# Designed miniproteins, single chains, continued (4): the designs that were tried, part 80

Each design is a single chain, and the fold is of that chain. pLDDT is the mean over its residues in the fold that is shown.

## One batch from the design tools (miniprotein)

Design m14769
Fold by ESMFold2-Fast:
Structure m14769 (fold): chain A 79 residues (1-79)
Amino acid sequence: MTAEEIRELSEKVLAGDKEAEEELLRLIEEGHAQEILDHAPIVGARGAAALKLYERGELTEEEYEALKAQLRAEAAALE
């Protein structure tokens, strides 16, 4: 999955496309969590991707906690 494909899917989610939101969550479950974490502009989607990588053992507890703090700060800045 490319950064461009994730961007296009994310634009649909932000426009209120529920099918695009379900697709984004399915991609996280199907092994595209890293690409979504790296390229999705949606903080909630990146949070879900980070959790999935942590559950799969691809992030250490320290890396996951640091990333979670970063995403929380990004979410607060968007309010």
Scores: mean pLDDT 80

Design m14770
Fold by ESMFold2-Fast:
Structure m14770 (fold): chain A 56 residues (1-56)
Amino acid sequence: RPPRLTPEQAAALEAWLRADGAAGEFVYPKPTPEQLEEAGRRFSDELVARAEAALA
């Protein structure tokens, strides 16, 4: 699917999702609902679920 994120935002979001175990202190602006939806298209559903848990 065509990305709705810029390449820089997509890379940052992917790095944030990958670092989810250590990303509790990561002060990157939280993904918008649109960015989470895009992550679901680019990343596995499990990674999206991890991101949603980290946002809580």
Scores: mean pLDDT 57

Design m14771
Fold by ESMFold2-Fast:
Structure m14771 (fold): chain A 98 residues (1-98)
Amino acid sequence: EELIIRLGEYFKENLTPEQIELLKKAVEAYKAGNKEEALRYLFKIDGLSDEEIEAFLERLKNGELSENERVMIDVANKLRVAEAEFILYAIEAYEKAK
């Protein structure tokens, strides 16, 4: 419990408000079933350009990726959204405890 609060303090001190907002948007998009939009927000956190993001999503839509590559992308997206939810949960726990 105390460790989660300390992690939330750490995340809030080491993430920009813009990064926290992108994490929230990624989680919200994913929960709404918009997996592509969740990926856009996650890639923006990674520092990818809009051009790089659009090029990746174009390849995903056009069937240029193998079934195995698509499964890996879906798993990676799920893991990153779970990480984002944990980060946001820890930040909220810290805010409620102060």
Scores: mean pLDDT 84

Design m14772
Fold by ESMFold2-Fast:
Order: sequence, then structure tokens, then C-alpha cells
Structure m14772 (fold): chain A 105 residues (1-105)
Amino acid sequence: MAIAKVEELISQIPEEDSDLVQQALNLLSSVSPEAAAEIVEKLLRSTYDPNALPLAAYLVKELSKDPSYHQPLKEALQEVLEDPSLPDVHKETAKVLLEYLDTLE
């Protein structure tokens, strides 16, 4: 279930943005796991960019292939889930991504 929801979110990223998405992943892979998790949190908190949530889902899926990212990402996702000021869609996305990370253990 969680895997299918993550794939559905990622499918919302336009194909023309594939190079920008890859550049974002390369940038996050070059910084510390904690810094990468902070950037993912900022994307999940973005209410102005319709591509922010799909991009965050893609980045979580790709970064989570390295176990060193699991704990920082879980902490960032939990902060989003517990923020009462965020719309339900942002919290639902954070919840789905937390469930996805739990399937990798």
C-alpha cells in the first residue's frame, strides 16, 4: 500500500523536469543526511509549489536506498506530520513516506 502511494505521487512529476529532479537528488546526495532531511522537510512544508510533494516523495525513495538517511528522514517526516499549521495533504504525504521507510526495515 505505502509503496503504491509513493509511486503514484512520483508519477505526478512531469517528464520534462527529469533533469531538474536528478540535479536535486545529486545535490542532496552530496550533503550530510541531516542537511538532506532538512531540505526534504522544506519541500514537504511548501504550500506554493504543486510539484514539491511529488519531488519530496521521489527524494525520500531514492535517498532511503542508503540506510544512513533513514533516521534523519524519519525525524523530518515526523516534524511535518506533527505541524498543526500544514494542510492535510502535506501531513498525509509525510505519513505515507514514514510508512514507506518502515517497509524497508
Scores: mean pLDDT 81

Design m14773
Fold by ESMFold2-Fast:
Structure m14773 (fold): chain A 94 residues (1-94)
Amino acid sequence: DEERLRAIRLVLEGRYEEALAHPSPEVRALAKETAKTLIDALMLLAKTGSKEASEVYLERLLEELEKLEASSDEEVKKWAEEQKKEAEKLKEEL
C-alpha cells in the first residue's frame, strides 16, 4: 500500500502536517500511530541513555514535539503538549 508507506516516510521526515492532513482516515490513523511510536522511542532513549546520549535524544525529542504542536490535529497537539512537559522535566533532571 503505497499511500501507507508514504505516510510512514512523511512522519519519519518530520513532515507531520502533510501526513496528518491525508484525506483517508485510515492513513491519518497510521500517521498518528507512527508519530507516537517515534516519540515514545525517543523518550525511552532519553530516559535510559548516558547523560551525553540522553541530551542528544532529548534535543531531537523536543524538536519533533515542537513540529507536532504546530499540527492542525487537536488530539495530536494536546498529546504533544503533554509529552513536551515530560521531556522538559527530564531535561531539568539531567
Scores: mean pLDDT 84

Design m14774
Fold by ESMFold2-Fast:
Structure m14774 (fold): chain A 83 residues (1-83)
Amino acid sequence: SLEERIEEIVREMGALYAATTDPATQAKIKEILAEMYERLKKVAEELGYDPSTSSKEQEEKVKEEAVRLGEEALKEIKKLVEE
């Protein structure tokens, strides 16, 4: 499911952050996550998403974008820590 994929992405991000010992790299990871969050927020706003009123179809579109943006952020974090 989309929820399971989001949980997997979050778990992988958390593991990479926890494995990072360099404070400068940790700061860059936080920056990547902040950018991901702002992009997701903008997408949700553009779709008119409201958890109390939105349809299941709208919820799934937001979750699909969360997976896409999460995958992009995860790739950037991996490049940063695995260089």
Scores: mean pLDDT 79

Design m14775
Fold by ESMFold2-Fast:
Order: sequence, then structure tokens, then C-alpha cells
Structure m14775 (fold): chain A 90 residues (1-90)
Amino acid sequence: SAAKSLEEISKLARDMADRSKDDIDSGVFYIVSGVFSLISKLVKEGKLSQSKAEQDLQQLSKTYEQYAKKEKNPVLKEFYEKLSQLLKKS
């Protein structure tokens, strides 16, 4: 489900934040984690369409797969690779 995929993306971002040695990178990943957790909650509460969210997440999978291939920063590359895989599960 979209809500489950969004929660897994939130967890991924939190894990990336915890592993980051740079305070700015860590802070950005914590913000990303919070945003995806909020979107998951809004989908669960019916305030955002689950079917539209699932469709949008699947469409973004290919985009983030492309970002992962072009990314030079190893932390962002790993994030985009894992994000692409989680988007495919939605």
C-alpha cells in the first residue's frame, strides 16, 4: 500500500540521517523522514487518495532510478537506489 511504502521511505530517511556524519546531511534526512511520515498519515486518514498516491509513487520509481545512476554523492546515491525500490513496492 502507498501508506506502507511512505512509512518505509520515512524509515529509510531516518536510517540515512542516523548514519550521516555531516550535520547538514543528517538534518535534511530527518526533515525528509518527517515529511514522508506525515504524507503516510494523511493517506491513512483518507485526506489524500490512496489510489492516486500509489499511482504517483510507481511513476516516480523510474525517475529516482535515473537519479541514482547519475548521483556522485554516495549517501544520496544509496538513498535514491533504496527509494526507487520502495516506490516499486507501492
Scores: mean pLDDT 79

Design m14776
Fold by ESMFold2-Fast:
Structure m14776 (fold): chain A 99 residues (1-99)
Amino acid sequence: SEALARFQALLEEAEANPEEAIRLITEYARSQGEDVTEEELREAAKDPAARRALFYSAALIRLIEEGVTAQQVRDVALALGASEEEAENMARAWEELKA
């Protein structure tokens, strides 16, 4: 799908520039009322699983800003190996953020 192709491009951008991904996530988290710092995200990113989650989150935040639907978020998550439950939770979180 077009949304999946765009997500993959955004994921590649995040992986190519980890510092930009960290900054984007920090700014997004603060906009949602969370007290997170770039230093905390850098420490978390030392764990490979957390690092992958960070890049996925950065790509998803940018895809969200481009105006995708909850169904497209679910389809992207499934294509990236998320479980049906994880994909459903991500789509639901997107609907809550959009509301």
Scores: mean pLDDT 76

Design m14777
Fold by ESMFold2-Fast:
Structure m14777 (fold): chain A 60 residues (1-60)
Amino acid sequence: SEETIRRYAELAAAGAEKLGQPEHAQRIRDTAERMIKEGKPVTEAIHELADILAEAQAAA
């Protein structure tokens, strides 16, 4: 659901911000809104957002 994608994006973006990676946090937010507009499946959306968070963790 859109709610699940938004909740995950909020937590993931907050995590990226805490790691000092504000650009990754913004990418997480932008990507979530894009995927919601495109009607992406929740599982696909969560995987893509998790990949951006993993990039933020690697950069920190």
Scores: mean pLDDT 86

Design m14778
Fold by ESMFold2-Fast:
Structure m14778 (fold): chain A 80 residues (1-80)
Amino acid sequence: MKEELEKELSKYFKDKEFVEKLAEIAVGALRVYQATGSLDFALALLRKSIEELAKEMNIEVSEEKLEKILELTRRALEKA
């Protein structure tokens, strides 16, 4: 899961540290979904965490790339 997300995210982002942290955040969102049963809540938390990480690392994340991260995570959730 985490390693697969890191490989997919690396297609959109060149910063390895950012990609690794994104994959960790996505795995965290998966656990929230499993605990709460709320996909919407898990994805909202994921979106907020990505925006906060991008701001902290001074990385510009376009809406298009943000939606791609959310879609990849949604698909991983549905297969788990």
Scores: mean pLDDT 77

Design m14779
Fold by ESMFold2-Fast:
Structure m14779 (fold): chain A 78 residues (1-78)
Amino acid sequence: SLEADARNAAETVVNYVKSLVDEGKVDEAIKVTEFVLRAAGATPEQIEEAVKAVRDGDFDKVYEIVYEATLARLRAAA
C-alpha cells in the first residue's frame, strides 16, 4: 500500500537522521532532512518545522512530516 511504502521511507530517513545526530553531525542531518523533503515536494513551512524538530531531537515530529510529504507525493503519482 502507499501508506506502507510511505512508512518504510519515513522510518529509513528518520533512522539515518538519528544516526547522524548521535554522531554529532547535526548540520549533515539537517541537510539530509531538507533534501528528502524538497524531493518529496514538501512546503517551505514543513521543511522549517522538520529542521527545528531535528535540532530539538524531536524525531517523532521528523517522522510525521516525512511520512505526510512522502504519502502526498505517492498519492499524486498514483
Scores: mean pLDDT 89

Design m14780
Fold by ESMFold2-Fast:
Structure m14780 (fold): chain A 66 residues (1-66)
Amino acid sequence: SAETFATTLMLLGKSAEDAEKVMLANKELLEKLSNKQAGEVGIIAARQPTVEEATKAAREAAEKYI
């Protein structure tokens, strides 16, 4: 879920503002994922230094699970 993704980003050190921005940019795609898949995508996105790179990484990782 989109909530699981945002929570994972925050647990891994992203600010609430950055986590929300990345989540909202991918919300429809993230809602198609299981909570496990959303968490895995969140871990991948959290490793990126910028919101833009995190958004791209999240999209690419989520597409591999669909």
Scores: mean pLDDT 84

Design m14781
Fold by ESMFold2-Fast:
Structure m14781 (fold): chain A 91 residues (1-91)
Amino acid sequence: SEASELIKQAVEALNNLDVDSALEYFEKAFSLLSPAEQAALLGLFVQLVQERFDQLSDADAQRLLDFLRAQAARLGLTDIDAQLAELEAKL
């Protein structure tokens, strides 16, 4: 599906520390998904950001955290919001 291809491109961009492309592809994929699918994808993306966190610039890490926090708040995912707050404390 279009969403699956966009998710693959977002993951590849994040693995290459290309935050601009990762956010663009992720946002496009997110817009094609149901709220339940968005919640599952957000959890996966938080895990990927956590794994790459020490390799990101502070500015890029903040941009990713801001995006993820906004989506977690919109979807009511309090556990994810807490996890993102712990990552931000490392900046």
Scores: mean pLDDT 85

Design m14782
Fold by ESMFold2-Fast:
Order: structure tokens, then C-alpha cells, then sequence
Structure m14782 (fold): chain A 74 residues (1-74)
């Protein structure tokens, strides 16, 4: 999926980023995933995993790594 490839690039940039840029890239990643979730079951699974990770108190870094792993399995 071209959408998932674009999202993967955003995640790779988020991993390398710090502070405000990291948060902005994570927010952009989540917006793109939420939009893709209407048509893509992989994006839908990742959005669900994100919600569960936030509820479990995971850090931004842990969440970014989780998203990357799920994208790499797609």
C-alpha cells in the first residue's frame, strides 16, 4: 500500500527525531493511520495497538517501535 509506505517513512523519521519534532511526526503518523484504517486492515490493527499501548502507559519511543514492527510485518 502506498499509504503504508508513506507512514513507514514517517515512523522512521520519528525514531530519529527528538522533542517537539518527534511528537509532531508521531501525530502525523497517527492521523495517516486513522485515515487509512477505513480501508486497510493493517492500519486498523495498528490504530488499535496504539490505543492499547497508550492505555498501558507506554512511552512515545515504545509506541513508535511498536508501530514500526507492525508495519514491517505488513
Amino acid sequence: SPALERIKKLVDEAIKAEGEQKRRLLDETMQALAEAASTDPVAREIVRAYVAARQAGKTDDEIIELIKELLDKA
Scores: mean pLDDT 84

Design m14783
Fold by ESMFold2-Fast:
Structure m14783 (fold): chain A 87 residues (1-87)
Amino acid sequence: AKPTISNLSASAPSETTLVVSFSYSGPKGVEIEVVATGEDGSTVSAKVPDKSSATVTLEVKPGKYKVTVKATLDGKLVASASTEAEV
């Protein structure tokens, strides 16, 4: 099956916190990284073990963010999804 990231959501429960949730469907052995990019180009990221679903908490400054989830296998990008959030 084609690797896919689905059900991507981002929420801000506080002025300094982003909570990102998603599902992954595809081969085992992928490295999954969640990246929040601010309007100034600054990034906050976290790596996630190979899981079919994950919730990641990122500590950020208040502002607007583009949240991107990337799945890589053997160093190659195989799936990605993005959403937007405001903290």
Scores: mean pLDDT 77

Design m14784
Fold by ESMFold2-Fast:
Formats: sequence, C-alpha cells, structure tokens
Structure m14784 (fold): chain A 67 residues (1-67)
Amino acid sequence: SMEEIIEAAREVMEAANRGDLERARRAVEKLVELGAISEEEGREILRAVQRGDLETVERLLTRAITR
C-alpha cells in the first residue's frame, strides 16, 4: 500500500541521517518488495546512503513515491 511505501521511505531517510547502513538496507529491501523501486534503484539509494549524500537519497525516494 502507499502508506507502507511512505513508511519504508521515511525509515530510509532516518537511517541515512544517522549513517545506519544496516537499517537503511532493510528499509530499501521493503521498498523493493512493495514494488516501489527496482533492485537496481535500491542499490543506487544504498550507495548514496554509504556516501552520506542525503540530497540524492531524498531525490531518489521522492522520484519513486511520486510515480
């Protein structure tokens, strides 16, 4: 559901803000399972989290949700 997608995206942002890569990975896996993003998009988001590139994380999540 859209509510589950929004919650998972929020979890990615919170994890990214704390540099919690393991939590970010779990939240990204949920987004892939919900069909909100592809596995490739998930890898792109996780690379941005690893770099601490919060602006890119936010852009990628917004693009996925506004589909």
Scores: mean pLDDT 86

Design m14785
Fold by ESMFold2-Fast:
Structure m14785 (fold): chain A 79 residues (1-79)
Amino acid sequence: MVTLEDIDNITESNIDELVDKLLKQDLSEEQKTQLRNAKNKYLNEKRLVDLTPSPSEELLKRREEALEDFKRVARSLVG
């Protein structure tokens, strides 16, 4: 069972577990695709920051925005 509190407390270390729990619900193919796309966008922005020796404020902001977008999608699937 996933709660809104679980989503608000999402981190890099628990995002895979949370996504797996949400995907075990009876979601439509469209909802599953939306959730996976949001996760992938966040992980891609994080990877770009990790690969940059001195990440700019713009890169850090894009990673944060991708995380907030993921949380928004995840919240919509809980209720």
Scores: mean pLDDT 79

Design m14786
Fold by ESMFold2-Fast:
Structure m14786 (fold): chain A 117 residues (1-117)
Amino acid sequence: SEAEKEKKKKLLELQEKIRKLEIEFGELFEEREPDLSEELLKLLKKAIQLIREKYAEKQEDIEVQEWWIEWLEKMIEALKNKDFLGLLELLKEAHEYLGAPEEAKEYIEKAIELLEK
């Protein structure tokens, strides 16, 4: 149907935008690795992985894709500003919105504790 064709076209356009944002996020995250302790970096990588895996289960939902784009843009801005506390708050938002595993929340909370020392 025409509605199915339009939905598929929009999904492809959103996927391409997400691909570009994921590349920018990855490059910025690598640039910021020296600013983070080894323990904090490990916790962040684990939390991000679990959140990404949960997003992947929902990636065919246009509303979830649009939310993920806005979230990635905010994550990129936090990295540009070296706002690691803001980054962790955004990860908490993603955990809540996507319903990611409790382990992701535990990693985020431990990372916040380390950063607030």
Scores: mean pLDDT 88

Design m14787
Fold by ESMFold2-Fast:
Structure m14787 (fold): chain A 109 residues (1-109)
Amino acid sequence: MSPVEEAYRRARALVEAIRDMARNGATPEGIASALQEAADAIIEVGKLDPEKARELTRDFTRAAVEAVRRHGPEVAQAAIDAFNRVKEALPEVKEETDRGIEAVREAAA
C-alpha cells in the first residue's frame, strides 16, 4: 500500500471511530481526544494529497456535528479547536474547515 493510501485509511478509521464513540456513550473528554487524533491524521494526509484531506475534512465535519448534537458544547469547542488546527496546518482546506466550524456552531446552538 502506498504511504498516502495508508495515511488515508488511518485517518478515515479515526473519523469513523468518532462517530462510533458518539453513538456508544463515550465521555466528552474521550471524544475531544479522538477529534484531535483525527485532525492530526487529516493533516498528515493533506501533506501528501490535499484533495484527500478535503474529502476527509467533509467526513470529519459530519462526525463532529453528530458528536456535538449528542454531547453538547464541550465537544463543540474541541471540534472547533480541531478544525482550526487543520486549517492552520493546511491552508488549502480552509473552505472545508470554515464550513465545519460553522456547522458545529449551528449544531451546538
Scores: mean pLDDT 88

Design m14788
Fold by ESMFold2-Fast:
Structure m14788 (fold): chain A 92 residues (1-92)
Amino acid sequence: MELSEEEKKEAEERVKKELEEFKKMVKSGEINKEEVKKEIEERAPEILSVEPKTYAELLQLEALLEIAKEAGAKEEVIKKLEELVEKAKKTL
């Protein structure tokens, strides 16, 4: 792994806080759920073509998967993101 155990924990805590903030903003209406869904779906081919090579990239991909689920992205997009995350976990 490229990150130390300390940096790894810090990155994980940051991602968790960002996801919690995102979910709160979606519930309050500060973030338009439909726009997030559209952006994820339009960007999906690009995102899915790049495999995470570092632990930080894996955490970002896991965060994106959670955002996609929260936004209600297409099941096919969510499934492909889940497959990419699982593949990355086996190689990292």
Scores: mean pLDDT 75

Design m14789
Fold by ESMFold2-Fast:
Structure m14789 (fold): chain A 71 residues (1-71)
Amino acid sequence: VTVFDLRKVLRGLPIDIDQEGDKFVVKPKAGTNMNNTIAEVRDALDKLKISNYKIEREGTGEDEKIVVTFQ
């Protein structure tokens, strides 16, 4: 899975996606619901037939982000 694959399936969502090694960092735009963003990320990974991933929330308040790791 590449950052381009994730950007393609998550097109149109108010988020930024970056790759840091084997991790993907998903940061929603200001005012976006974090729980909805996590649900959309899970849906995208399921559509890509990926089952060996972990989703974690990092940071607080405006610095909160979603980190996706693969095994």
Scores: mean pLDDT 75

Design m14790
Fold by ESMFold2-Fast:
Structure m14790 (fold): chain A 67 residues (1-67)
Amino acid sequence: DEEAKKKGLEAAKKLAEGMEEGARKKGDPTAKGTASLEEGGIAVVTLEGSRGSGTASADAKELAEGA
């Protein structure tokens, strides 16, 4: 379902934005949060910055149902 995938990606983007703002507020001005939808309907959130990087993934359908 395309609508569920879109909602899952929107939820992932909001999560990435929150992680980016949180990292910048903690003094990492290079922090960048990104979100993408992978094959199989997996949403991936990545945070990159001078202090390191982190990645989290979840089923986009589950994210859409939770949002």
Scores: mean pLDDT 73

Design m14791
Fold by ESMFold2-Fast:
Structure m14791 (fold): chain A 93 residues (1-93)
Amino acid sequence: MEEAIREAIRRIERELGPELVRELIEIFGTEEEAIRAYVGVLQLFISEILGEDSLSAESRAFAEEAWARLPERIREAIREVAEEVVKRYEELL
């Protein structure tokens, strides 16, 4: 569990940079909660870009609450990651 959390944080740091990840952890209180918030918001942006609603009502509510708690600069950084994820996925098809 702890190793999985550390690996997830390292991956997010490669995408957002260490300063934004530190701020994300400060907003959500723990590395685990920061990862959950990041993944939720990322999934919201991917769904928006693809025009698909694949999230459960509970997952959507959590992600929307997490999104609302984020400063604009972090929301923009996660949106850019979502756009890159979608682009890379389309390049593999």
Scores: mean pLDDT 80

Design m14792
Fold by ESMFold2-Fast:
Structure m14792 (fold): chain A 94 residues (1-94)
Amino acid sequence: GLSLLNRIIGLGLRVIGLQLDAERQGASPLVLEALELLLEAIRLILRGEFEKARELLEEARELLERSDAPEALKRELLEIIEELEELIEELKEL
């Protein structure tokens, strides 16, 4: 219920913060594209479009793996992707 919604909102705020930091640091286009895909995936999760959200999460993962992003940023974004995948599975059981 509300705890799942709060977790999704929290992840969305983390992605927005990382996007602002990435833009300020002059991050590569691959990183910026991955961040946009994560925001779109969160939007799709909120709409119940779980399969499309999973496709975007996988695309974001592939872009991050190909990027020259700092290790710490890649790790945080991969953790967000994993948490979003777990939330999709929990929401599907409701």
Scores: mean pLDDT 85

Design m14793
Fold by ESMFold2-Fast:
Structure m14793 (fold): chain A 63 residues (1-63)
Amino acid sequence: GLIRSPLVRLALERAINYIKKGDYEKALRIVEGVLPPDVVAEIKRLIDAGKYDEAIKKLEELR
């Protein structure tokens, strides 16, 4: 896999923690700052559909 910056990994871990806490707006704000727009749109779609575990898994695969 691609080597991720430690700062990007920490940002993704923070986003995952916000999803787990139900703070989806803060999670999406973090993701928008560190991931490409197409990936952000995919994560947003999963959250909007209530597929929080799938959104978390996607972010974990990217860190």
Scores: mean pLDDT 82

Design m14794
Fold by ESMFold2-Fast:
Structure m14794 (fold): chain A 97 residues (1-97)
Amino acid sequence: KLTQELLDLAEKIKDSLLESAKKAAKEAGVPEIVAETVVSTYLPTIIGMLQNLSEEETVQALASLILVTAQQKNLSVSREQAYELAKAIVEATRKAL
């Protein structure tokens, strides 16, 4: 379950995270729409994971979500590209908190 506090925190940092995620997507060769969808859909979940899991566990979980999101949009993204994007999003989220 996501608390209202996690939802409120996600809303406050969302615009900053979207900018960071789009930049990271360009650098990793991932379509920006994948990064935008992942942040818009999963940001409260990412914050919750960072509170309960290690940074590496959060990165691996997020990389899997990136791959699933890309597949749902019929876009080709490698595991390496997904991991690089996940790592950048996790780092940006940690710094924004």
Scores: mean pLDDT 83

Design m14795
Fold by ESMFold2-Fast:
Order: sequence, then structure tokens, then C-alpha cells
Structure m14795 (fold): chain A 86 residues (1-86)
Amino acid sequence: RVAEVQALLAEMAAIGRALEAQQDTVPLEELEARAIEALAPLVRRLAEVLGAPELGEALVAALRARDAERHQALMEELGALIRAAV
């Protein structure tokens, strides 16, 4: 379980770094859309491994809806689960 969570976090971090390398050449709106689509399946899998698949779905939905307040609240919940798992 811990190893799987760490592997998913590492993959998400690698995607984040690759997208960050494009920030000066790709418009922010397009970069954000790419980030959401690239990270969505990993966020869902991470939440599933942590025993809260509904949290992953809600988080992806909030990101796509641009609901910053809901996204922040859900990220705090996900962060607490990650800290408890690793």
C-alpha cells in the first residue's frame, strides 16, 4: 500500500515537472487543461488506493468545474489520507 501510494505520488510529480517545463511556451489555460487530463486518472487511482474513491471523483470534478473552494477542501482531505498512509 505505502509503496503504491509513493509510486503514484512520484508519477504525479514527474508529470507536474514535465508540464512546468512547458509553462513559458504553452498558454496557461491550455497547460491547466493538459494537467487536469494527465493527472485525473492518477488522482482517481490514488484516492482508490487510500480507500476513498468518491473523494478522487469529487476532486477531479471540482478541478474540471474550476471550483477552487471545493478543490481546496478536497485537497486537504486527500492530503490527510496521504499523510496517514505514508
Scores: mean pLDDT 76

Design m14796
Fold by ESMFold2-Fast:
Structure m14796 (fold): chain A 81 residues (1-81)
Amino acid sequence: SSVHEHALTVAGTVYQEYLEGEVSKEEALEIFRKALERLQKEYGLPEELVKELLEVFEESLRNDESYQTLVERLRALLEKS
């Protein structure tokens, strides 16, 4: 799905900016949240999936997980949807 690919691209881009010190954990989470809210409103991304994507993203930020781990976790959620 193009919507799923867009969500993954936003998550990856923002997480990379966080890893490079361009944004804080709070800023990264807010940017991703706003992007998912837009995808939910404009393209009908399911509310349950939005919650799961945000939970994984927030957990990856808390645990300082690698870029690769975040992308793999989010991709797995999107493929099940």
Scores: mean pLDDT 87

Design m14797
Fold by ESMFold2-Fast:
Structure m14797 (fold): chain A 80 residues (1-80)
Amino acid sequence: MKPKITLEFADPTLTPEQRAEGERLAEEVIPKVLDEAKKLGYKPVEIHVRIAVTETEISVIVEVKGEDGKTLTFTHTFPR
C-alpha cells in the first residue's frame, strides 16, 4: 500500500523554473520523511507537501497522516 501524496505551492505565481526546483527538492525529501516516519512506528496513509519559496530559502513542509489519524510534520529548509 502506498500513501496518497498531495503537493501544494504556497505561492501560485511561481515561475515554471521555481516550481521545478521545488518539486525536485520535494522528491528528495519525501523518501527521507517516509523512512523517518516508519522509524517512529508510523504507517503513512496520506502525505501533504507544501513548498514555500522565498528570496533566501526554499522550505519543504511535509505532513504525514498515519492509520490512527494522527499527523507528524517535518520541515526541510534549503538555502538559495
Scores: mean pLDDT 77

Design m14798
Fold by ESMFold2-Fast:
Structure m14798 (fold): chain A 69 residues (1-69)
Amino acid sequence: SAAEAGAIARELIEAAGGDGTGVSVELDPETGTATLLIDGHPVATAPADPADPRAAAEAAVRALSELGG
């Protein structure tokens, strides 16, 4: 679920020394994408299987890392 992906994304960001506050993930099964949001604002989007919330969270966090966040 999007809530599970959001919880995993927050944990991954915090484990990397970042701030997980306000982090959530949106999953779009039609486009096969995961979008990372901070305080409801989209900051990174990555291709992901929305049926796999862990893989989706990892893909979205990786996309944010590539942007230097």
Scores: mean pLDDT 80

Design m14799
Fold by ESMFold2-Fast:
Structure m14799 (fold): chain A 68 residues (1-68)
Amino acid sequence: DLKEQAEKAKEAMLKGGASEEEAEELYRAVLDGDSEAADRALTRAVAKGEVSAEAGQEAGKYVHEALG
């Protein structure tokens, strides 16, 4: 279920320190099935230092389970 994995990815991002905007961007990318957009959103949030590496890995796991 794309929506379930998208919600889990969003929650992991928010718990890791991401802004609502960053978490929502990832959520939309996963729902759209856009793996490139999801990867860019995740990479950018981690690169900004707002999301821990651990939270980024957790969110990435849900993205991978949803989109491959």
Scores: mean pLDDT 81

Design m14800
Fold by ESMFold2-Fast:
Structure m14800 (fold): chain A 86 residues (1-86)
Amino acid sequence: MDDEAMREFSTIARRILAGDVNAKVGSGIHTPNLNAIIDKLNSNPNPEAVRELLKIIEKYPDSTAASLARRILSQVKQETIDAAKK
């Protein structure tokens, strides 16, 4: 469960950071740079990525990935989260 959740989380994080110059999210099951993800979501809102993070929390609520997703969402602008719920 945790490994699969972390793989999904890493894929989402990689997609969020794809717009950053040379932003590399760890290959495989690595903890992504949370600060870079938070900064990217706050500077360039991405409701789709936020929606994907919410799905990880729903699918794998007790996983490490869900804890990381909650930490990101707690620091992301409320308007981006509200747009993701739409």
Scores: mean pLDDT 70

Design m14801
Fold by ESMFold2-Fast:
Formats: structure tokens, sequence, C-alpha cells
Structure m14801 (fold): chain A 83 residues (1-83)
């Protein structure tokens, strides 16, 4: 397991978000847990896509969830890479 913390500046700029997450090791197919002050609770899932809108996760129930850039921008984002 690898833990990475992204600053608000790295996640608030949509142009920087995909690059920052890829440098951190967050890629399509990675199972991650994302924690942020902008989220009510940690979100766990498999990364489907990272784009200017945010991080798209496939959750355990098979549903897709977007963690939007606006939620990530509210503070430091902690990503646990589970595999």
Amino acid sequence: MKTVTLTPEEVADPARLPGALLKAGVRPGSKVEITSPGLDKPVTGTVVRVDAEGVWLRKEDGSLELIPVEALAKGPVTVKILE
C-alpha cells in the first residue's frame, strides 16, 4: 500500500490534476481510497478515468462515482493506493 497526499493547488487546477495523480501512481486500474475535506467520507474504488472533471471510480457495487475537482480542491487530498 502506498499513501500520497496532494495539495489543494495540485487538485484545484484541472490542467494539473491528471499529471499530479499520474506522478503519484494513481492510474486506470488502480484500487484506491480517497480522503478529502470536500468528501463526507472516504471513497474506495478502482480508477476508471482521471480527467479535468476529477477522478472516476468504479465502486464495490459496480457503480461509477465522480470525485469532482471542486471536492478535491477543498483541502489536502490523501490517496491510498491499495495495490
Scores: mean pLDDT 75

Design m14802
Fold by ESMFold2-Fast:
Structure m14802 (fold): chain A 62 residues (1-62)
Amino acid sequence: ATLPDFATVVRALGGAETEARLAPYSVEEIAAMTVDEILALTPNLTEQQARALKAYARQLLA
């Protein structure tokens, strides 16, 4: 099965506002960020959701 794109996963976890906040950043940039840096950009996410986004970004780049 084809993996969903990163924007779809971001929207599913944090909604359209979270998608808009992360839209200026590439998948490579988000994969390189720490969990704390992702949480600073997306204060509505839990640490677990931020970890999931980082892991998914890394999976898409593998």
Scores: mean pLDDT 83

Design m14803
Fold by ESMFold2-Fast:
Structure m14803 (fold): chain A 86 residues (1-86)
Amino acid sequence: MVEELRREAAEAVRELTRAFEEGAAPAELAELFRRIAELAERLAEAAPEEEREQLLELAEGFRELARRIEREGLTAEQLLALAEAA
C-alpha cells in the first residue's frame, strides 16, 4: 500500500514537472497539485506520527497553492518565479 502510494506520488510529480516544462494551463497545474495533495494525505495515514504532521502540512500547502492558481490564473512561469523567491 505505502509503496504503491509512493509510486503514484512519483508519477504525479513527473506529470507536474512535464506540465511546467510544456507551459500547461493554470487549471491543469491546479489539478495536478490537488492530486499530489491527496496522495500526501493518504501517505500521512500510513506514516509515523512525526512524518504524518509534515505530510499533512505539505498537503494543505499544495491544496492552498492549487486554489490560488485557479483564482489568480497563475501560469507555470509565475509559479516558478514564486518558488525561486521563496
Scores: mean pLDDT 79

